# Designed miniproteins, single chains, continued (3), part 101

Each design is a single chain, and the fold is of that chain. pLDDT is the mean over its residues in the fold that is shown.

## One batch from the design tools (miniprotein)

Design m11515
Fold by ESMFold2-Fast:
Structure m11515 (fold): chain A 94 residues (1-94)
Amino acid sequence: SVFVKEAERLIDSLLLPKPLLLKLLKEAGAKSDLVTLAEAMELLGRYLAKHKLVNPETGLVDASGTLLGEILGKDTVDLRSGELLAGLLKNTVK
C-alpha cells in the first residue's frame, strides 16, 4: 500500500505525534515527545496487548470506547488492512 512505502521511507525519521496519539504512546511507555515510526508501531502494539484489544483468532482490533478508537474515528480495525499504520501516519507531524 502507499502507507507501507511511506513507512519504509520514514522508519528512522523522528515524528511528532499529535496530542491524542502522543497520549496513547506515553501510556504505552514513550519517554519522549518525538518517536521513530518503528518505536511508534512497537508502542502501539504494547497498548493493544495491555488493553487486550486484539482478537487472536481474527486479527480484529476492538477499539470501541478507547483512546485508539477516538484517534482512528472507528470502533473496529483489521490489523492486516494497514489501517493502524495509516492512522498512525495521519496522526503525526513530519
Scores: mean pLDDT 76

Design m11516
Fold by ESMFold2-Fast:
Structure m11516 (fold): chain A 74 residues (1-74)
Amino acid sequence: MPVVRVYLSDEEQTVAKQAGIVIRLMGLLDGKVRFRVEYDDEEKALYFYTESLEDAERVAEIARELGYEVEILE
């Protein structure tokens, strides 16, 4: 199950800011990608769990377009 790790700035460490990022990504993906999201407090990152590498790459592309540093994990 591919995972997209999206690194967050210090300003984005609040639950409200993280929810806003997830809502924005959901809107830009237009329901075409299914994912589960988890926040990791140690890494200061959002983890997007996808069903396929294609879906993971689509999430990563949108997050990079929004200016985030992202990594796809195996």
Scores: mean pLDDT 76

Design m11517
Fold by ESMFold2-Fast:
Structure m11517 (fold): chain A 75 residues (1-75)
Amino acid sequence: MEKVIENALRIVELGKKIEAGVDVEKNEKEIEEIVNSLSEEERAFAHALVAGLMAGKSLEEATELAEKKAAELAA
């Protein structure tokens, strides 16, 4: 759980750098490597978490929503 949250936070950080035009190709490759290292369930969780954070939600709110989405997929 915590490691997936750390990976999602890293993706958000890298995405912001890409939008700022900083090391775009390198940062895009790092995001791809992170995503490819995740299981299907972890990818779904990370996508929901990243979406919430990029929408301006707090880490706690984004994590709670991502946990609900992961639980729906596991059921």
Scores: mean pLDDT 78

Design m11518
Fold by ESMFold2-Fast:
Structure m11518 (fold): chain A 61 residues (1-61)
Amino acid sequence: SFEEELEKIKEGLKKLLASVPESARPLVIEYVVREAKEWAESNGEDAEKVAKEIREAAEKA
């Protein structure tokens, strides 16, 4: 489902952020948000809602 894929994206982002220097975090987050927004739009979903959820997941990582 869309929600299951979104959770996979959030978990992937958390793992990626754990593997990069703090200085790289903003660029990684921006990249993932951009990709996820495009993916959400392709599925007829709210891209801004997806962007918000991914940014919130990054803040907790």
Scores: mean pLDDT 82

Design m11519
Fold by ESMFold2-Fast:
Formats: structure tokens, C-alpha cells, sequence
Structure m11519 (fold): chain A 96 residues (1-96)
């Protein structure tokens, strides 16, 4: 399954990978940088027919510092996806 394939791409704490499950849904898998736990989350577009490029743009705005309110206006995220996205943002901000 997609999850097993993504887990094979994870090598170290803080690693994050994504895979499209459909035109409007992404699977996101990451390793918790603090405890090494593998988390699996989902990000789904709220609008039917949202192209993957738009999901990428929304994620880019999130990584650039947009708040959860703006992000969740366009996408639905579960608790695990929320945690993984926070790790990605922290890594990006630490690199700036």
C-alpha cells in the first residue's frame, strides 16, 4: 500500500514524505523528531475538483508562515497531518 512505500523513504527523525491518494487528497507520513514515532496523516481539499497544484500552493503558503485558520479554510487535516506540518514549518524557519 502507499503507506508502506512512503515508510521506506523515511530514514531519520524529522523526515516527511507525501503521496497523492486522489486528485484532492494527500497522504503525509513523518517521523517525530523528538521520539522517532512514525505518524500517518491525511490532507483533503474542501472544494471538489481542487487540482494537486492548488494543494501545493496552499501548503507553500502554510510553510511561508500562514496561520491554521487560512490553511484550514481550503483543506481538512487530521491530528497527525497537523503535527507533521508543524514539524515541516519548524524545520523551514530554523533554516532561515
Amino acid sequence: AAVEELRAELKRPGDVVTRALSDDELLIVGIDPENGEVLEGRIRAKEPGTPLSRLADILGEWLAGAGWERFEKHVEVDENARKILEWLRERRQAAL
Scores: mean pLDDT 71

Design m11520
Fold by ESMFold2-Fast:
Structure m11520 (fold): chain A 87 residues (1-87)
Amino acid sequence: MAEEAKKKLEEMLKKALEEGEKAAREQGPNVGAAVIFEKRKEIEKEGKKLIEEAKKQSEEYARVVQETLDEVLRKLLEKFFELATKA
C-alpha cells in the first residue's frame, strides 16, 4: 500500500541522516557528505522499485510514492550540501 511505501522511505531517510551525521562527527564533514550521497543513491533505487510495484496497483499510488521519494531525495540533497560546505 502507498502508506507502507511512504513509511519505508521516511524510515530510510531518518537512518541515512543519522548515519551521515555520525560519520561527519567521527570522521569529518567530507566523509559524512559521502555517506549521505551514497544513501541518496540507494534510496532512489529502492524508491524506483516501490514506484514500479505501486504502478501494478494504480497510477495514483505510483504518484503518491513518487512525491514521497522526491521529498526524501530533496532533504538528503540539502543535508549533503550542508556537510559538503563544512568540508
Scores: mean pLDDT 82

Design m11521
Fold by ESMFold2-Fast:
Structure m11521 (fold): chain A 89 residues (1-89)
Amino acid sequence: SKAEEVAKVEAKAAELLAAELAVARATLPPEAVALLERAGELAARAQVLKAKASLGDTSLLPEAEELYARARELGEEAARVAAAAGVEV
Protein backbone atom coordinates (compact mmCIF):
# COMPACT_ATOMS: atom_id res chain seq x y z
CA SER A 1 0.00 0.00 0.00
CA LYS A 2 1.03 3.66 -0.33
CA ALA A 3 1.11 3.92 3.48
CA GLU A 4 3.53 0.96 3.70
CA GLU A 5 5.85 2.52 1.08
CA VAL A 6 5.83 5.86 2.99
CA ALA A 7 6.40 4.03 6.32
CA LYS A 8 9.51 2.34 4.85
CA VAL A 9 10.93 5.74 3.78
CA GLU A 10 10.17 7.19 7.24
CA ALA A 11 11.83 4.24 9.05
CA LYS A 12 14.95 4.41 6.83
CA ALA A 13 15.25 8.19 7.31
CA ALA A 14 14.98 7.81 11.11
CA GLU A 15 17.63 5.03 11.13
CA LEU A 16 20.10 7.11 9.09
CA LEU A 17 19.50 10.22 11.22
CA ALA A 18 20.12 8.25 14.45
CA ALA A 19 23.42 6.86 13.07
CA GLU A 20 24.64 10.29 11.86
CA LEU A 21 23.73 11.98 15.18
CA ALA A 22 25.58 9.30 17.19
CA VAL A 23 28.81 10.19 15.30
CA ALA A 24 28.14 13.95 15.60
CA ARG A 25 27.57 13.73 19.38
CA ALA A 26 31.02 12.10 19.78
CA THR A 27 32.91 14.72 17.70
CA LEU A 28 31.07 18.09 17.60
CA PRO A 29 30.09 20.75 20.18
CA PRO A 30 26.52 20.40 21.55
CA GLU A 31 25.31 23.56 19.74
CA ALA A 32 26.32 22.07 16.36
CA VAL A 33 24.75 18.70 17.29
CA ALA A 34 21.43 20.41 18.18
CA LEU A 35 21.38 22.21 14.79
CA LEU A 36 22.22 18.97 12.91
CA GLU A 37 19.47 17.11 14.81
CA ARG A 38 16.91 19.76 13.78
CA ALA A 39 18.23 19.78 10.19
CA GLY A 40 18.01 15.97 10.01
CA GLU A 41 14.46 15.94 11.38
CA LEU A 42 13.34 18.49 8.75
CA ALA A 43 15.11 16.57 5.95
CA ALA A 44 13.44 13.31 7.11
CA ARG A 45 10.01 15.02 7.06
CA ALA A 46 10.75 16.40 3.57
CA GLN A 47 11.74 12.88 2.40
CA VAL A 48 8.38 11.47 3.62
CA LEU A 49 6.46 14.27 1.84
CA LYS A 50 8.48 13.69 -1.36
CA ALA A 51 7.65 9.95 -1.13
CA LYS A 52 3.93 10.79 -0.81
CA ALA A 53 4.22 13.19 -3.79
CA SER A 54 5.86 10.43 -5.90
CA LEU A 55 2.80 8.25 -5.17
CA GLY A 56 0.42 10.90 -6.58
CA ASP A 57 0.05 13.80 -4.11
CA THR A 58 2.16 16.39 -5.94
CA SER A 59 0.57 19.19 -3.83
CA LEU A 60 3.09 18.20 -1.10
CA LEU A 61 6.16 19.08 -3.23
CA PRO A 62 6.29 22.80 -2.23
CA GLU A 63 6.20 21.88 1.49
CA ALA A 64 8.95 19.27 0.96
CA GLU A 65 11.06 21.89 -0.90
CA GLU A 66 10.62 24.39 1.97
CA LEU A 67 11.64 21.77 4.57
CA TYR A 68 14.74 20.82 2.51
CA ALA A 69 15.69 24.52 2.23
CA ARG A 70 15.34 24.99 6.01
CA ALA A 71 17.34 21.78 6.67
CA ARG A 72 20.14 23.06 4.40
CA GLU A 73 20.17 26.43 6.24
CA LEU A 74 20.44 24.72 9.66
CA GLY A 75 23.17 22.38 8.34
CA GLU A 76 25.18 25.39 7.13
CA GLU A 77 24.74 27.07 10.55
CA ALA A 78 25.92 23.85 12.27
CA ALA A 79 29.04 23.85 10.05
CA ARG A 80 29.77 27.48 11.02
CA VAL A 81 29.34 26.71 14.75
CA ALA A 82 31.65 23.66 14.47
CA ALA A 83 34.28 25.69 12.57
CA ALA A 84 34.13 28.52 15.15
CA ALA A 85 34.60 25.98 17.99
CA GLY A 86 37.79 24.75 16.25
CA VAL A 87 39.27 28.27 15.87
CA GLU A 88 41.80 29.56 18.40
CA VAL A 89 41.41 33.37 18.82
Scores: mean pLDDT 80

Design m11522
Fold by ESMFold2-Fast:
Structure m11522 (fold): chain A 61 residues (1-61)
Amino acid sequence: MKTIEVTAPTKEEARTAAQALGDWLLREEGAKEVKVIDTDEIVTDANGQKLYKAIVEAIEK
């Protein structure tokens, strides 16, 4: 199982990026199954920008 964190300036963008990454893992990396987990977690980058976090879990074949 592979777990990848995705961050973006908005919750919707984080979810969209996580979905796109999940689709890529299914098509190109040969993942058997992908799960996208939406979180309410907010992280702050080095510039003080607030980013929303989403998690992608991939099950390998």
Scores: mean pLDDT 77

Design m11523
Fold by ESMFold2-Fast:
Structure m11523 (fold): chain A 93 residues (1-93)
Amino acid sequence: AARLAEVRARLAEISETISEEELEYLEKVTEEAQRLLEEGRYDEAIELIRKAIEEEKDERKREILEVLLEHVELLAELSKLDSAAVAALVAAA
């Protein structure tokens, strides 16, 4: 999907222009989200980022989190599609 490449490009641009405080904040949120993603807990990673967006009062940090959320949601959709395909193949065997 072209959308995943576009979101990744936006994250790369943000990473080049973010301040040290924004980087520390993003690192804290992404570290916890990354842990959940590594455990295959995509829905919980999405929920964590959504909660961070809802609690964030700074418009710039919220925008960064929204781009991160879109990226994680796309990864979760791709992962669930692969999981569903594998489950269907196993059920057919």
Scores: mean pLDDT 68

Design m11524
Fold by ESMFold2-Fast:
Structure m11524 (fold): chain A 81 residues (1-81)
Amino acid sequence: GLKETVKRLTERARALLADYRAAKAAGDAARAAALRFELEVELGLLHIIRGVSKIIGDEETAKLADEAIEALEAELAALEA
């Protein structure tokens, strides 16, 4: 269901964040840009599922998506500071 999709998207986004951090540390601008784009796609999908979950009244899935988005965006912002 949507809850399992949120978990899988979150796992993929965390892996992309780790790879993005490594690419930035290595100075690989092309790889970093590609990983950043993939991370943005995964975050976009989490935002869509959050919105759908809120519309259908799935408060547990919406909360999971909100928590995942907040944590991932905070980690990304810290990495880009």
Scores: mean pLDDT 88

Design m11525
Fold by ESMFold2-Fast:
Structure m11525 (fold): chain A 96 residues (1-96)
Amino acid sequence: SPQLQAQLQSAIQLVDEAIEYIEKGDFQSALLYLMMAGGLLVVAQRQASPEQQAQLDQVQDLINKAARLLYSDPEAAIKLLQEARKLLQQLLQQVQ
């Protein structure tokens, strides 16, 4: 699906922006980008197969865990977002 492909590419960009804001100590901007990524993934799930939906749920779980760790353990938050990014890239290969 070209629409799903574009949504996954945009989600990767939003996660990358969130990581950069965490590295800069701007957690408010990071949370905004994570919220935008989460919203986009909800829309992407509606275009996805059941198997792809399960993978998107895993990505959303990683993003939610990262958001909870932003203020207490930003290094762990970045690691979780890097895992989410890797899963999004793997899913992107499945829709090409």
Scores: mean pLDDT 90

Design m11526
Fold by ESMFold2-Fast:
Structure m11526 (fold): chain A 85 residues (1-85)
Amino acid sequence: MAEDDIAFVRLLTEGSFSDEEVEAIANLDLDTLDRLRPNPSREELGRIIAAVLELAMMRALDVPPQETIDELAAALDEALVEWAK
């Protein structure tokens, strides 16, 4: 559930992100995350990517893997386009 996803992302990011940023990561809303944190450091970017990947893997255990993989692929493409600017 979204509430559990938010708690999981907060744990993975070690409290380094705001509640709004944690919600954006949990919802795979990378556009909102980029808007809230447009210039992430390499370490911050690494934590975001790790959290997204671990969330996707956790969801894959409860949700068909193909759906989760497609969602993650779209989110990664979006992140690469936005954060490569």
Scores: mean pLDDT 66

Design m11527
Fold by ESMFold2-Fast:
Structure m11527 (fold): chain A 60 residues (1-60)
Amino acid sequence: IPPLSPEEAEEVIRKGLELAKTGKAESITGGVLLLVGASLEAPEEMLPKIEEALKEALKL
């Protein structure tokens, strides 16, 4: 599996947050899993943005 580009990481962050904002347990779980996956594959420069997105998703 090739690593994510910064553009791809930004897209995954947007999708993960969109799912988390629905408030359903399944969607929140799906969003968090997307963000965790992005943290493993994304460039190091994207990690702070992914961390902020995870904090936001878990507070919703």
Scores: mean pLDDT 76

Design m11528
Fold by ESMFold2-Fast:
Structure m11528 (fold): chain A 92 residues (1-92)
Amino acid sequence: MEEEKEKLIEEFKKKIDELIKWLEEQANNEDNEILKEYLEALKELLEEKREDLIKLAKSMDVEELREKIKELEEAKKILEEKIKETKEKLKK
């Protein structure tokens, strides 16, 4: 149980870091100023909350950690869809 929890915490950290990196890359490649600022704000918010999120993850059991990792993956998919929708609305 303890070893499994440590692995899940490391996976959770990796997923947060991957999301931060992905948001940075999306912002750096974005030509629309409003969308760029939005992506930069999301990245900064996630960076600010990283330590709090990790602390929260350490307080969770194995099942709660698995659900939080899934929530991070779903949040990224939702962000990808929202970015796509926003780009379509800005294409005039």
Scores: mean pLDDT 79

Design m11529
Fold by ESMFold2-Fast:
Structure m11529 (fold): chain A 98 residues (1-98)
Amino acid sequence: STPEEEVLADLNALTSEAYHLIAEGRYEEAKELAGKRMGELAKKAGLDPEKMAELGREYMEAVIEIVELLKEGREEEALELAREKQKELLERIEKIKA
């Protein structure tokens, strides 16, 4: 397998695992999983693993908050937060690459 195929497989596994943890209310485990996996992926990509792990944890925290807002029927706030956090994620990844 190529490094790119390995990264894709790891991302697909992370997505499935995080989904199950969030569905079960295991939020701290979902955050730790995201941090660990993003750090491991960063090493393969030649990025700072500590910064990417922290970014992974922060993004998962935002995903959990979005899920809680949706459960409360606060759909507009959830969508606004999702857009804001996606933009922040992309900007921070670009800075880590630079």
Scores: mean pLDDT 78

Design m11530
Fold by ESMFold2-Fast:
Structure m11530 (fold): chain A 61 residues (1-61)
Amino acid sequence: PEVTDVSGQKLEDLAKKYGTEILAPGDLIVNKLEIVKESTLTQDKGIYLYDKYLNLLAKKL
């Protein structure tokens, strides 16, 4: 999949989809965007990265 900068609507879509606010790396959630890689990776540039981090954090420990 290709990652391209999209409208802020993608970030909002993810936030509303999981009922979560758009967070920075320092303000991550644990079980909101977990296991969502393909969709998030294609949708946004930042959220997909945080999503992976949340996934790793939840699975790591």
Scores: mean pLDDT 43

Design m11531
Fold by ESMFold2-Fast:
Structure m11531 (fold): chain A 81 residues (1-81)
Amino acid sequence: DEVKAAEEEGKKLLEEVRKSMDLLLQAHPRNAINGIKAIADSAIEELREKGAASTEETRKVYDKYAEEIRKLAEEAIEKAK
C-alpha cells in the first residue's frame, strides 16, 4: 500500500528531523538556526519531490509531513533565538 508506505516514511523522517534539531539546539543553541533551516529544507524538498511523482492520495500524505517539518523548524528556530 503506497499510502501506508508514505505514512511510515513521513513519520520516520519527521522523528529523525526532530531529533537532529534537538541535538543542534542542545549542542550549539546560538548557532543552530542555519542548521535547522538546512535540515528542514532538505527534508521538505525530498517529501515534495516524492509527492509530485505519486498519486494524489499519496501526495497528500507527503505534503502533510512536509508541513509538519516546516512547523517544527519554525518552533526550533524560535527556541534558538
Scores: mean pLDDT 84

Design m11532
Fold by ESMFold2-Fast:
Structure m11532 (fold): chain A 104 residues (1-104)
Amino acid sequence: EKEELKKKAEELTEEAAKALVEGDYDKAIKLAEEGLKLAESVDPTSEVAIKALAVLANAHRAKGDYGKAARYLRRLSDKLRAQGRDDDADLVDEAAREAAAKAA
């Protein structure tokens, strides 16, 4: 059961990343939200959850939704820190502060 959910989360996250590269931000957001929900239900600190959050942050930033981008970047930083990836988390925290400043 968890294996099926993980596979579906990976598939949705890959399709979300493709949509992001193609400039279809609404499709990227929808697929990444579904992928994130499934990934977090299996393992909230998984690489799939990290990738889904990165897609969500980048898609919202591309749409000018800086407030939502900042929230997703903060969640991404939390997951990176939970994995001991403090340097990556610090860079994401800086990106979150910049996005929050643009939302003000």
Scores: mean pLDDT 87

Design m11533
Fold by ESMFold2-Fast:
Structure m11533 (fold): chain A 96 residues (1-96)
Amino acid sequence: SFEELMKKAQEIGKIIAKVIESGKPASEEEKEELIKLAREMAEMLRPLVPEKSEEILAFLEELEKKKELTIEELKEFGAMLDAALEAAADVLNAQA
């Protein structure tokens, strides 16, 4: 449901905000939790916006190869997730 998708996005957003406020790269634990939640969100997006789901999964593959997630990479990722949510909402609104 869209409500579950929004809840997942809020959980991801809290991690991103915490890392940005710290002024330091994400910890390994924060990185693992972020990637896990983002994969779950991508799977939820697949039936609504499969192309956005694929973009998120491709980005996560690149993040997994990196030792650290920088604040800039997290900002780019957050923008990508926001765009995917907007696209999903547009699809649902068009079906109403």
Scores: mean pLDDT 81

Design m11534
Fold by ESMFold2-Fast:
Structure m11534 (fold): chain A 95 residues (1-95)
Amino acid sequence: MLSEEEVEKIIEEILKDLEENREEAKELLAKADEDIAAQTHINKASAKAQKLLAEKVLEAIEAGDLEKARELLRLYYEAVKEGVSPEEIIERLKK
């Protein structure tokens, strides 16, 4: 199992990368729509959950709300750790 410390480390590494490369991250996010469309049906929900997370995290970073960005990443990785379905993760991210 991923420890709480490992989850926090992943969150901080992702935030640092997104802050340093925001414009490149937006370009990658645009390409993700095409990649999701090409996914097999069984993996499409997981890809959609990851895209929604990335969109919301980038929006929070652009707004200067790093706490919200951390909260979104923590919510996602805790749900993954608990074995929550991709569909439920999407619903939690929409709240």
Scores: mean pLDDT 69

Design m11535
Fold by ESMFold2-Fast:
Structure m11535 (fold): chain A 60 residues (1-60)
Amino acid sequence: KEEVEKFLKETEPYLSPASVKVLRSMIDQGLYEEAAIALSLIMRRKGHEDEAERAREIAK
């Protein structure tokens, strides 16, 4: 919910513009859990494991 939006804003510098657009679209649709899961996977792929774990906790 609010945590997903705040976390997306905090991690935006690590994301491609295309990824940010997709994640914002998911949040706009109310897919907060799905957005958090997608964000965790993207962060992990980029080597940001702490951010990935935080996103995973938001998804629960």
Scores: mean pLDDT 78

Design m11536
Fold by ESMFold2-Fast:
Structure m11536 (fold): chain A 75 residues (1-75)
Amino acid sequence: SLAEVEEQIRQARERALAEIDKMKAQNVSNEVLLERYEGIMAQFDELKARYPEAAALIEEAREEIEKKVKEVLES
């Protein structure tokens, strides 16, 4: 159902944001952070291909994650 897809996207977003926070706390290099960010974006691209009906929600999640990564890199 769409509700189950939306829940999967919400959980994926929350996990990605928490992972970025953990990486910042562990003081990982910008190279490692960017490599993981690329992997996270690839996962969301796969979700978008699988669930095109949720594309708008997936794009919102991608934008939030990108913004957080930029904030971490600028710190």
Scores: mean pLDDT 86

Design m11537
Fold by ESMFold2-Fast:
Structure m11537 (fold): chain A 62 residues (1-62)
Amino acid sequence: MSDDEVAREIAEELLELAKKSKNEKDRQFYIDLANRLLSETDPFDRDVLLLAGAVAIATAKS
């Protein structure tokens, strides 16, 4: 699986969490994180954003 595919999947889950969020801060956080992940071109920074996205998703599902 390519890093681009993983980034897209995580971004899609973050956007779904944003749609379900009733809190404006949480919604903005998920949208910002998803957009940053999709627009990041540096591999190292992208890996950091992938980890942050995965942690955010896991925390929301807990």
Scores: mean pLDDT 79

Design m11538
Fold by ESMFold2-Fast:
Structure m11538 (fold): chain A 93 residues (1-93)
Amino acid sequence: SEAEAAARAAEAHIAAGLDDANVAKALAAMREALAALVEAGEITEDEAELWLKAIEGVIAAKRAAEKYGDEAGRAVAKEKHAEVEAERARLAA
């Protein structure tokens, strides 16, 4: 749940803007929070990478929606979510 909280904080931060500076700041804060959880032994480095990949997918989907419309955003979101879930399943096996 702490990793999910870090992901939700990153999503809230990027809701303020999808510009490169704001996205970089949100991802940097999320990486720092996830690194602290890995150091505490609460999640693995692989789990931290999956959380980062999930948020990067959300950012890609939102950028696609802004540039090409909501249907394009949904298509990117579906593809990126499927990639994350497939990798999560492999790590859990």
Scores: mean pLDDT 82

Design m11539
Fold by ESMFold2-Fast:
Structure m11539 (fold): chain A 96 residues (1-96)
Amino acid sequence: DDRIAALLAKIEEALAAGDPLGALRALLELLQLDPGVPSHALAEALQALLAGEDPVAVFGRLLDLVPQISPELRERLLAAVGTLPAETIIKLILGK
């Protein structure tokens, strides 16, 4: 899917620019479009975050569902997620 490739490029650009919010927005859009991601995965992640689970652990599980994300990009995304408050991440997911 050309849209998935474009979203991966947006994630990398946002990370290079030091924009963790932009990277997370592009990642959330990718997770909704990727046919390899189960339809309940994002809802399960939201429930885990609402239950007080560590955002880095929750997103680690989500990123494992996306085969197009390299180990290097996964590490960078988890580092970016770790800089964001859990409330900010929850609001971004709910805003979709």
Scores: mean pLDDT 81

Design m11540
Fold by ESMFold2-Fast:
Structure m11540 (fold): chain A 102 residues (1-102)
Amino acid sequence: MKTGMITVEGAEPFSGEAVKAMIKAVEKEGAEVLQVTVRGPKGVATSTTAEGAAADAERLDATELNIVVRGDEETIKKAAEAAAKAAEEAGLKVTKVGAGVV
């Protein structure tokens, strides 16, 4: 098992529903979500809950989501792909998806 970070960037502000969908998709792939950071023009916020991350994303007009996860390298990669797909299914235009492990 490794600690990794999943990054999803969009062209437009994320809805709270989209943020929750991305986090749920990551968990469904078997990655353990440890921390979520949202970044937007109004600032940066970090939460350990999907609800907190969703509320912060709407407050900050966030276009970037960073999810710190624990899992196997392949699980983390699949979780990143699932998060991007969940964002697109929520109507967001995804501009960047990344996954890194340490």
Scores: mean pLDDT 86

Design m11541
Fold by ESMFold2-Fast:
Structure m11541 (fold): chain A 87 residues (1-87)
Amino acid sequence: MLSDLEKLVLRALYEMGEATVRELADAVKASQSAVSRALKRLKERGLVESRKHPYTGLTYYSLSEKGLEFVEENKEELEEIWEKRRK
């Protein structure tokens, strides 16, 4: 199963649509290095995709179709973790 941080990142991407590592780190209250590692694992699982801005070089992450399906199937669990983390 996914780690709690990976689940928080998926929930944040579902809410935000598209985000950088910094924006995700702020949203999930974790370090950028931890979020970056979680995103790498999620990309390896095919749950998130990334694109690089052609000029700024910033990498933006979003849910893949598979990632959207995962979030919808696990909505209650992801909402619980998200709400607990924000308190």
Scores: mean pLDDT 80

Design m11542
Fold by ESMFold2-Fast:
Structure m11542 (fold): chain A 57 residues (1-57)
Amino acid sequence: SKEEVIEGVRKGIEALREHKDDRAVVLSVKHELDKALEEVDLPEEIKKEIEEVLASL
């Protein structure tokens, strides 16, 4: 469901913030966040958080 996707996105953002130096985590989570941005109509607040965390890599 959309709520499950949003929860997954929130966990992904958290993982990126905590594990910026873990290349495997960064590559995997970045791919999933990019996919969520393309395929799911996410709330604007979540989209902004994704953009901010990706820009901080």
Scores: mean pLDDT 79

Design m11543
Fold by ESMFold2-Fast:
Structure m11543 (fold): chain A 85 residues (1-85)
Amino acid sequence: KEKEVLKAALDAMIEIARKEGNEDLVRFFEALKEAIDNGEIKDVRELAKKLYEYFKKDPNTPEKLQKIAEAAYEGKSVEEIKKIV
C-alpha cells in the first residue's frame, strides 16, 4: 500500500531527526504525514518532491534523510526503508 510505504519513510525520518535533536525537522515530517492522511500528498512522487525542495534549502539535512526520500521515491518496501535508519 503506497500510504503505508510513505508513512514508514516519514516515521524513519522522524526517528533520525529526533536522534539529531532537530525538532523543527520532526515537526515538518509530522506535517507531511498529516498531509498524506488528508489527501494533500497523493503519491510517492509528490512526497519526494516536497522532501527534495526542503532538503535543497536546508544544508543541515542529514544524508540519511535524503537516502530515505530517494528509497521512497523508487518505491522500496517499508522493510527496505527501515534498514536505511
Scores: mean pLDDT 72

Design m11544
Fold by ESMFold2-Fast:
Structure m11544 (fold): chain A 62 residues (1-62)
Amino acid sequence: MEIKKVKALVDIPKLSDDTLALKKGEVRTLEILEKLNDVLAKVKDLDTGETGIVNLDLLEEV
């Protein structure tokens, strides 16, 4: 189980019901459920309980 504490580098808009939205500078604890490719992963936000797809290149590990 891979858990990362991450900070959004830019505003990440909600593109669909399957994606996570984050504002620039928000810090979240994410569980990586599945890597879809080198950039996209399905994650669970442990702070909100939401599950969705996020672009990992837009996040910085803190």
Scores: mean pLDDT 81

Design m11545
Fold by ESMFold2-Fast:
Structure m11545 (fold): chain A 64 residues (1-64)
Amino acid sequence: SRAAEEKRVAGMSPQQRAQEFSALGVRLAGVQFDIALNADDAARVAALQAEEARLRERLAILRS
């Protein structure tokens, strides 16, 4: 849940947040590339967009 993720992030050091932010950024870039590569596969794009939304939420929490 969002609340559980917010609690987890609140317990992190600035260094831990920076490391996770970087790792999630790389993952997000890969998902965006896969969406472009699979643009003609609606089911695959839908699954990748759901993953992108989850990664964006986690990145937003790390920034808050």
Scores: mean pLDDT 86

Design m11546
Fold by ESMFold2-Fast:
Parts: structure tokens; sequence; C-alpha cells
Structure m11546 (fold): chain A 80 residues (1-80)
């Protein structure tokens, strides 16, 4: 679905924005992870509640988000 692909792209942009915000605020890796996970969950839950994504589509977006979060957190840990 073109909508699922757009949702994945938006989630990636949100993750990147939160990382930048965390860097600017001087957050730890752990604090940055918590902010990313919270922001991503809120956005996906909102899309499901508004009928923009089905539960199955939301699951696909969540799985990709989880992989991206782990990749980004690993990169941040390696820069310590």
Amino acid sequence: SARVERAKALVKAIIDQVIEEGERLGLSVEETRELIESAVKEVIDTWVERGLLSEEEAKEVEEEAKKLIEERIKELEEKR
C-alpha cells in the first residue's frame, strides 16, 4: 500500500527528528530511546484510531520502526 510506505517514511523522519532534538538537549542514549519509542507509538496509535491504518498495516509500520530504532540506538552507543 502506498499509504503504508508513506507511513514508514514519516516514522523514519520522526525518529531522525527526535534523535536531533535529543542531541540538542544533551540527552543520554537511554533518554533518547524512550523519547523515540513514545513518539512513534503515539503517532501510529493516532493513525489507527483515526482509521488511517488498519491493525495489520500498523503492525508492518511498527516492525520497521522497531528495526530503525535498534539501528539508530546502536549508532548512538558506538559514538559514546
Scores: mean pLDDT 86

Design m11547
Fold by ESMFold2-Fast:
Structure m11547 (fold): chain A 100 residues (1-100)
Amino acid sequence: MPIQRADQHRQRGDQLEQQGNYRLAGLHYNRSGAYYSSAGDYQQSAQDHVRAGDLYTQAGDYGLASVSYDGASDNYDLNGDTDQSQQYRQQSQQLQQQAS
């Protein structure tokens, strides 16, 4: 079940974040977001991709943060949240400049 798999990845991400493993926590939040997106829960998918972007930014992985915010932007767009979609697309573009 996609939502059950999403919840498992989200819980693992929370645990890894508490341990200071920001890069691996970000990976698990992105996986959670992908499962929520597959289930049609675009709002939750977008939020998990935002969390992944924040965690990758904290880890200094600007390229992975950029990709994560693009995922958030895409899912906010699918959810009809145009303002948030635009916000995270812009944030992704700024991080791409830092990753170059």
Scores: mean pLDDT 89

Design m11548
Fold by ESMFold2-Fast:
Structure m11548 (fold): chain A 89 residues (1-89)
Amino acid sequence: MSEREIAEKKIKELREGVLRELTRAYEYRVKAQESNFDPSYLEKLREEVKRLKELVEKLKKLGEENNDPSSLLFAELMRKQAEIMEKQL
């Protein structure tokens, strides 16, 4: 496999991971709202937001290293989503 193909595969896996953690964060946000903001669901939402931020930082770094503007834009959009969720905690 070429270095480019390896980078593209890693970017794809990170993008899929980001979307997975974003989905989990939204699920816990819904559960928190339904429970009148039960601290246990807020804690799980906080954990998923933390994981989302970690994956976004990895994606940003890989996007910078590979001069991939689409991955940098996606990482920035996902970072903003994580910040919005964090402010609601």
Scores: mean pLDDT 83

Design m11549
Fold by ESMFold2-Fast:
Structure m11549 (fold): chain A 80 residues (1-80)
Amino acid sequence: MYSALILGADGSENVILTGENREEVIEKAKEYLKEKYGEEPKITQISEDEYLAEVNGKAYKIIISDSEDMPEYPPITVDL
């Protein structure tokens, strides 16, 4: 099982998606951003487990894990 964590640069977006494989969680992340902005995001691989998603002039980081458990803490979301 794979997990994808979607992070906004301002910490406002902290979404965790799960799937059976890497391709599925990437597709779910693309669909989430596409539905939110009405535009398909452009995905760029930064590292083996890190992707940059760009949509509507905004940038999101997608972190992939090959575990059903997300071992990483999400960023603090209360600085608005």
Scores: mean pLDDT 70

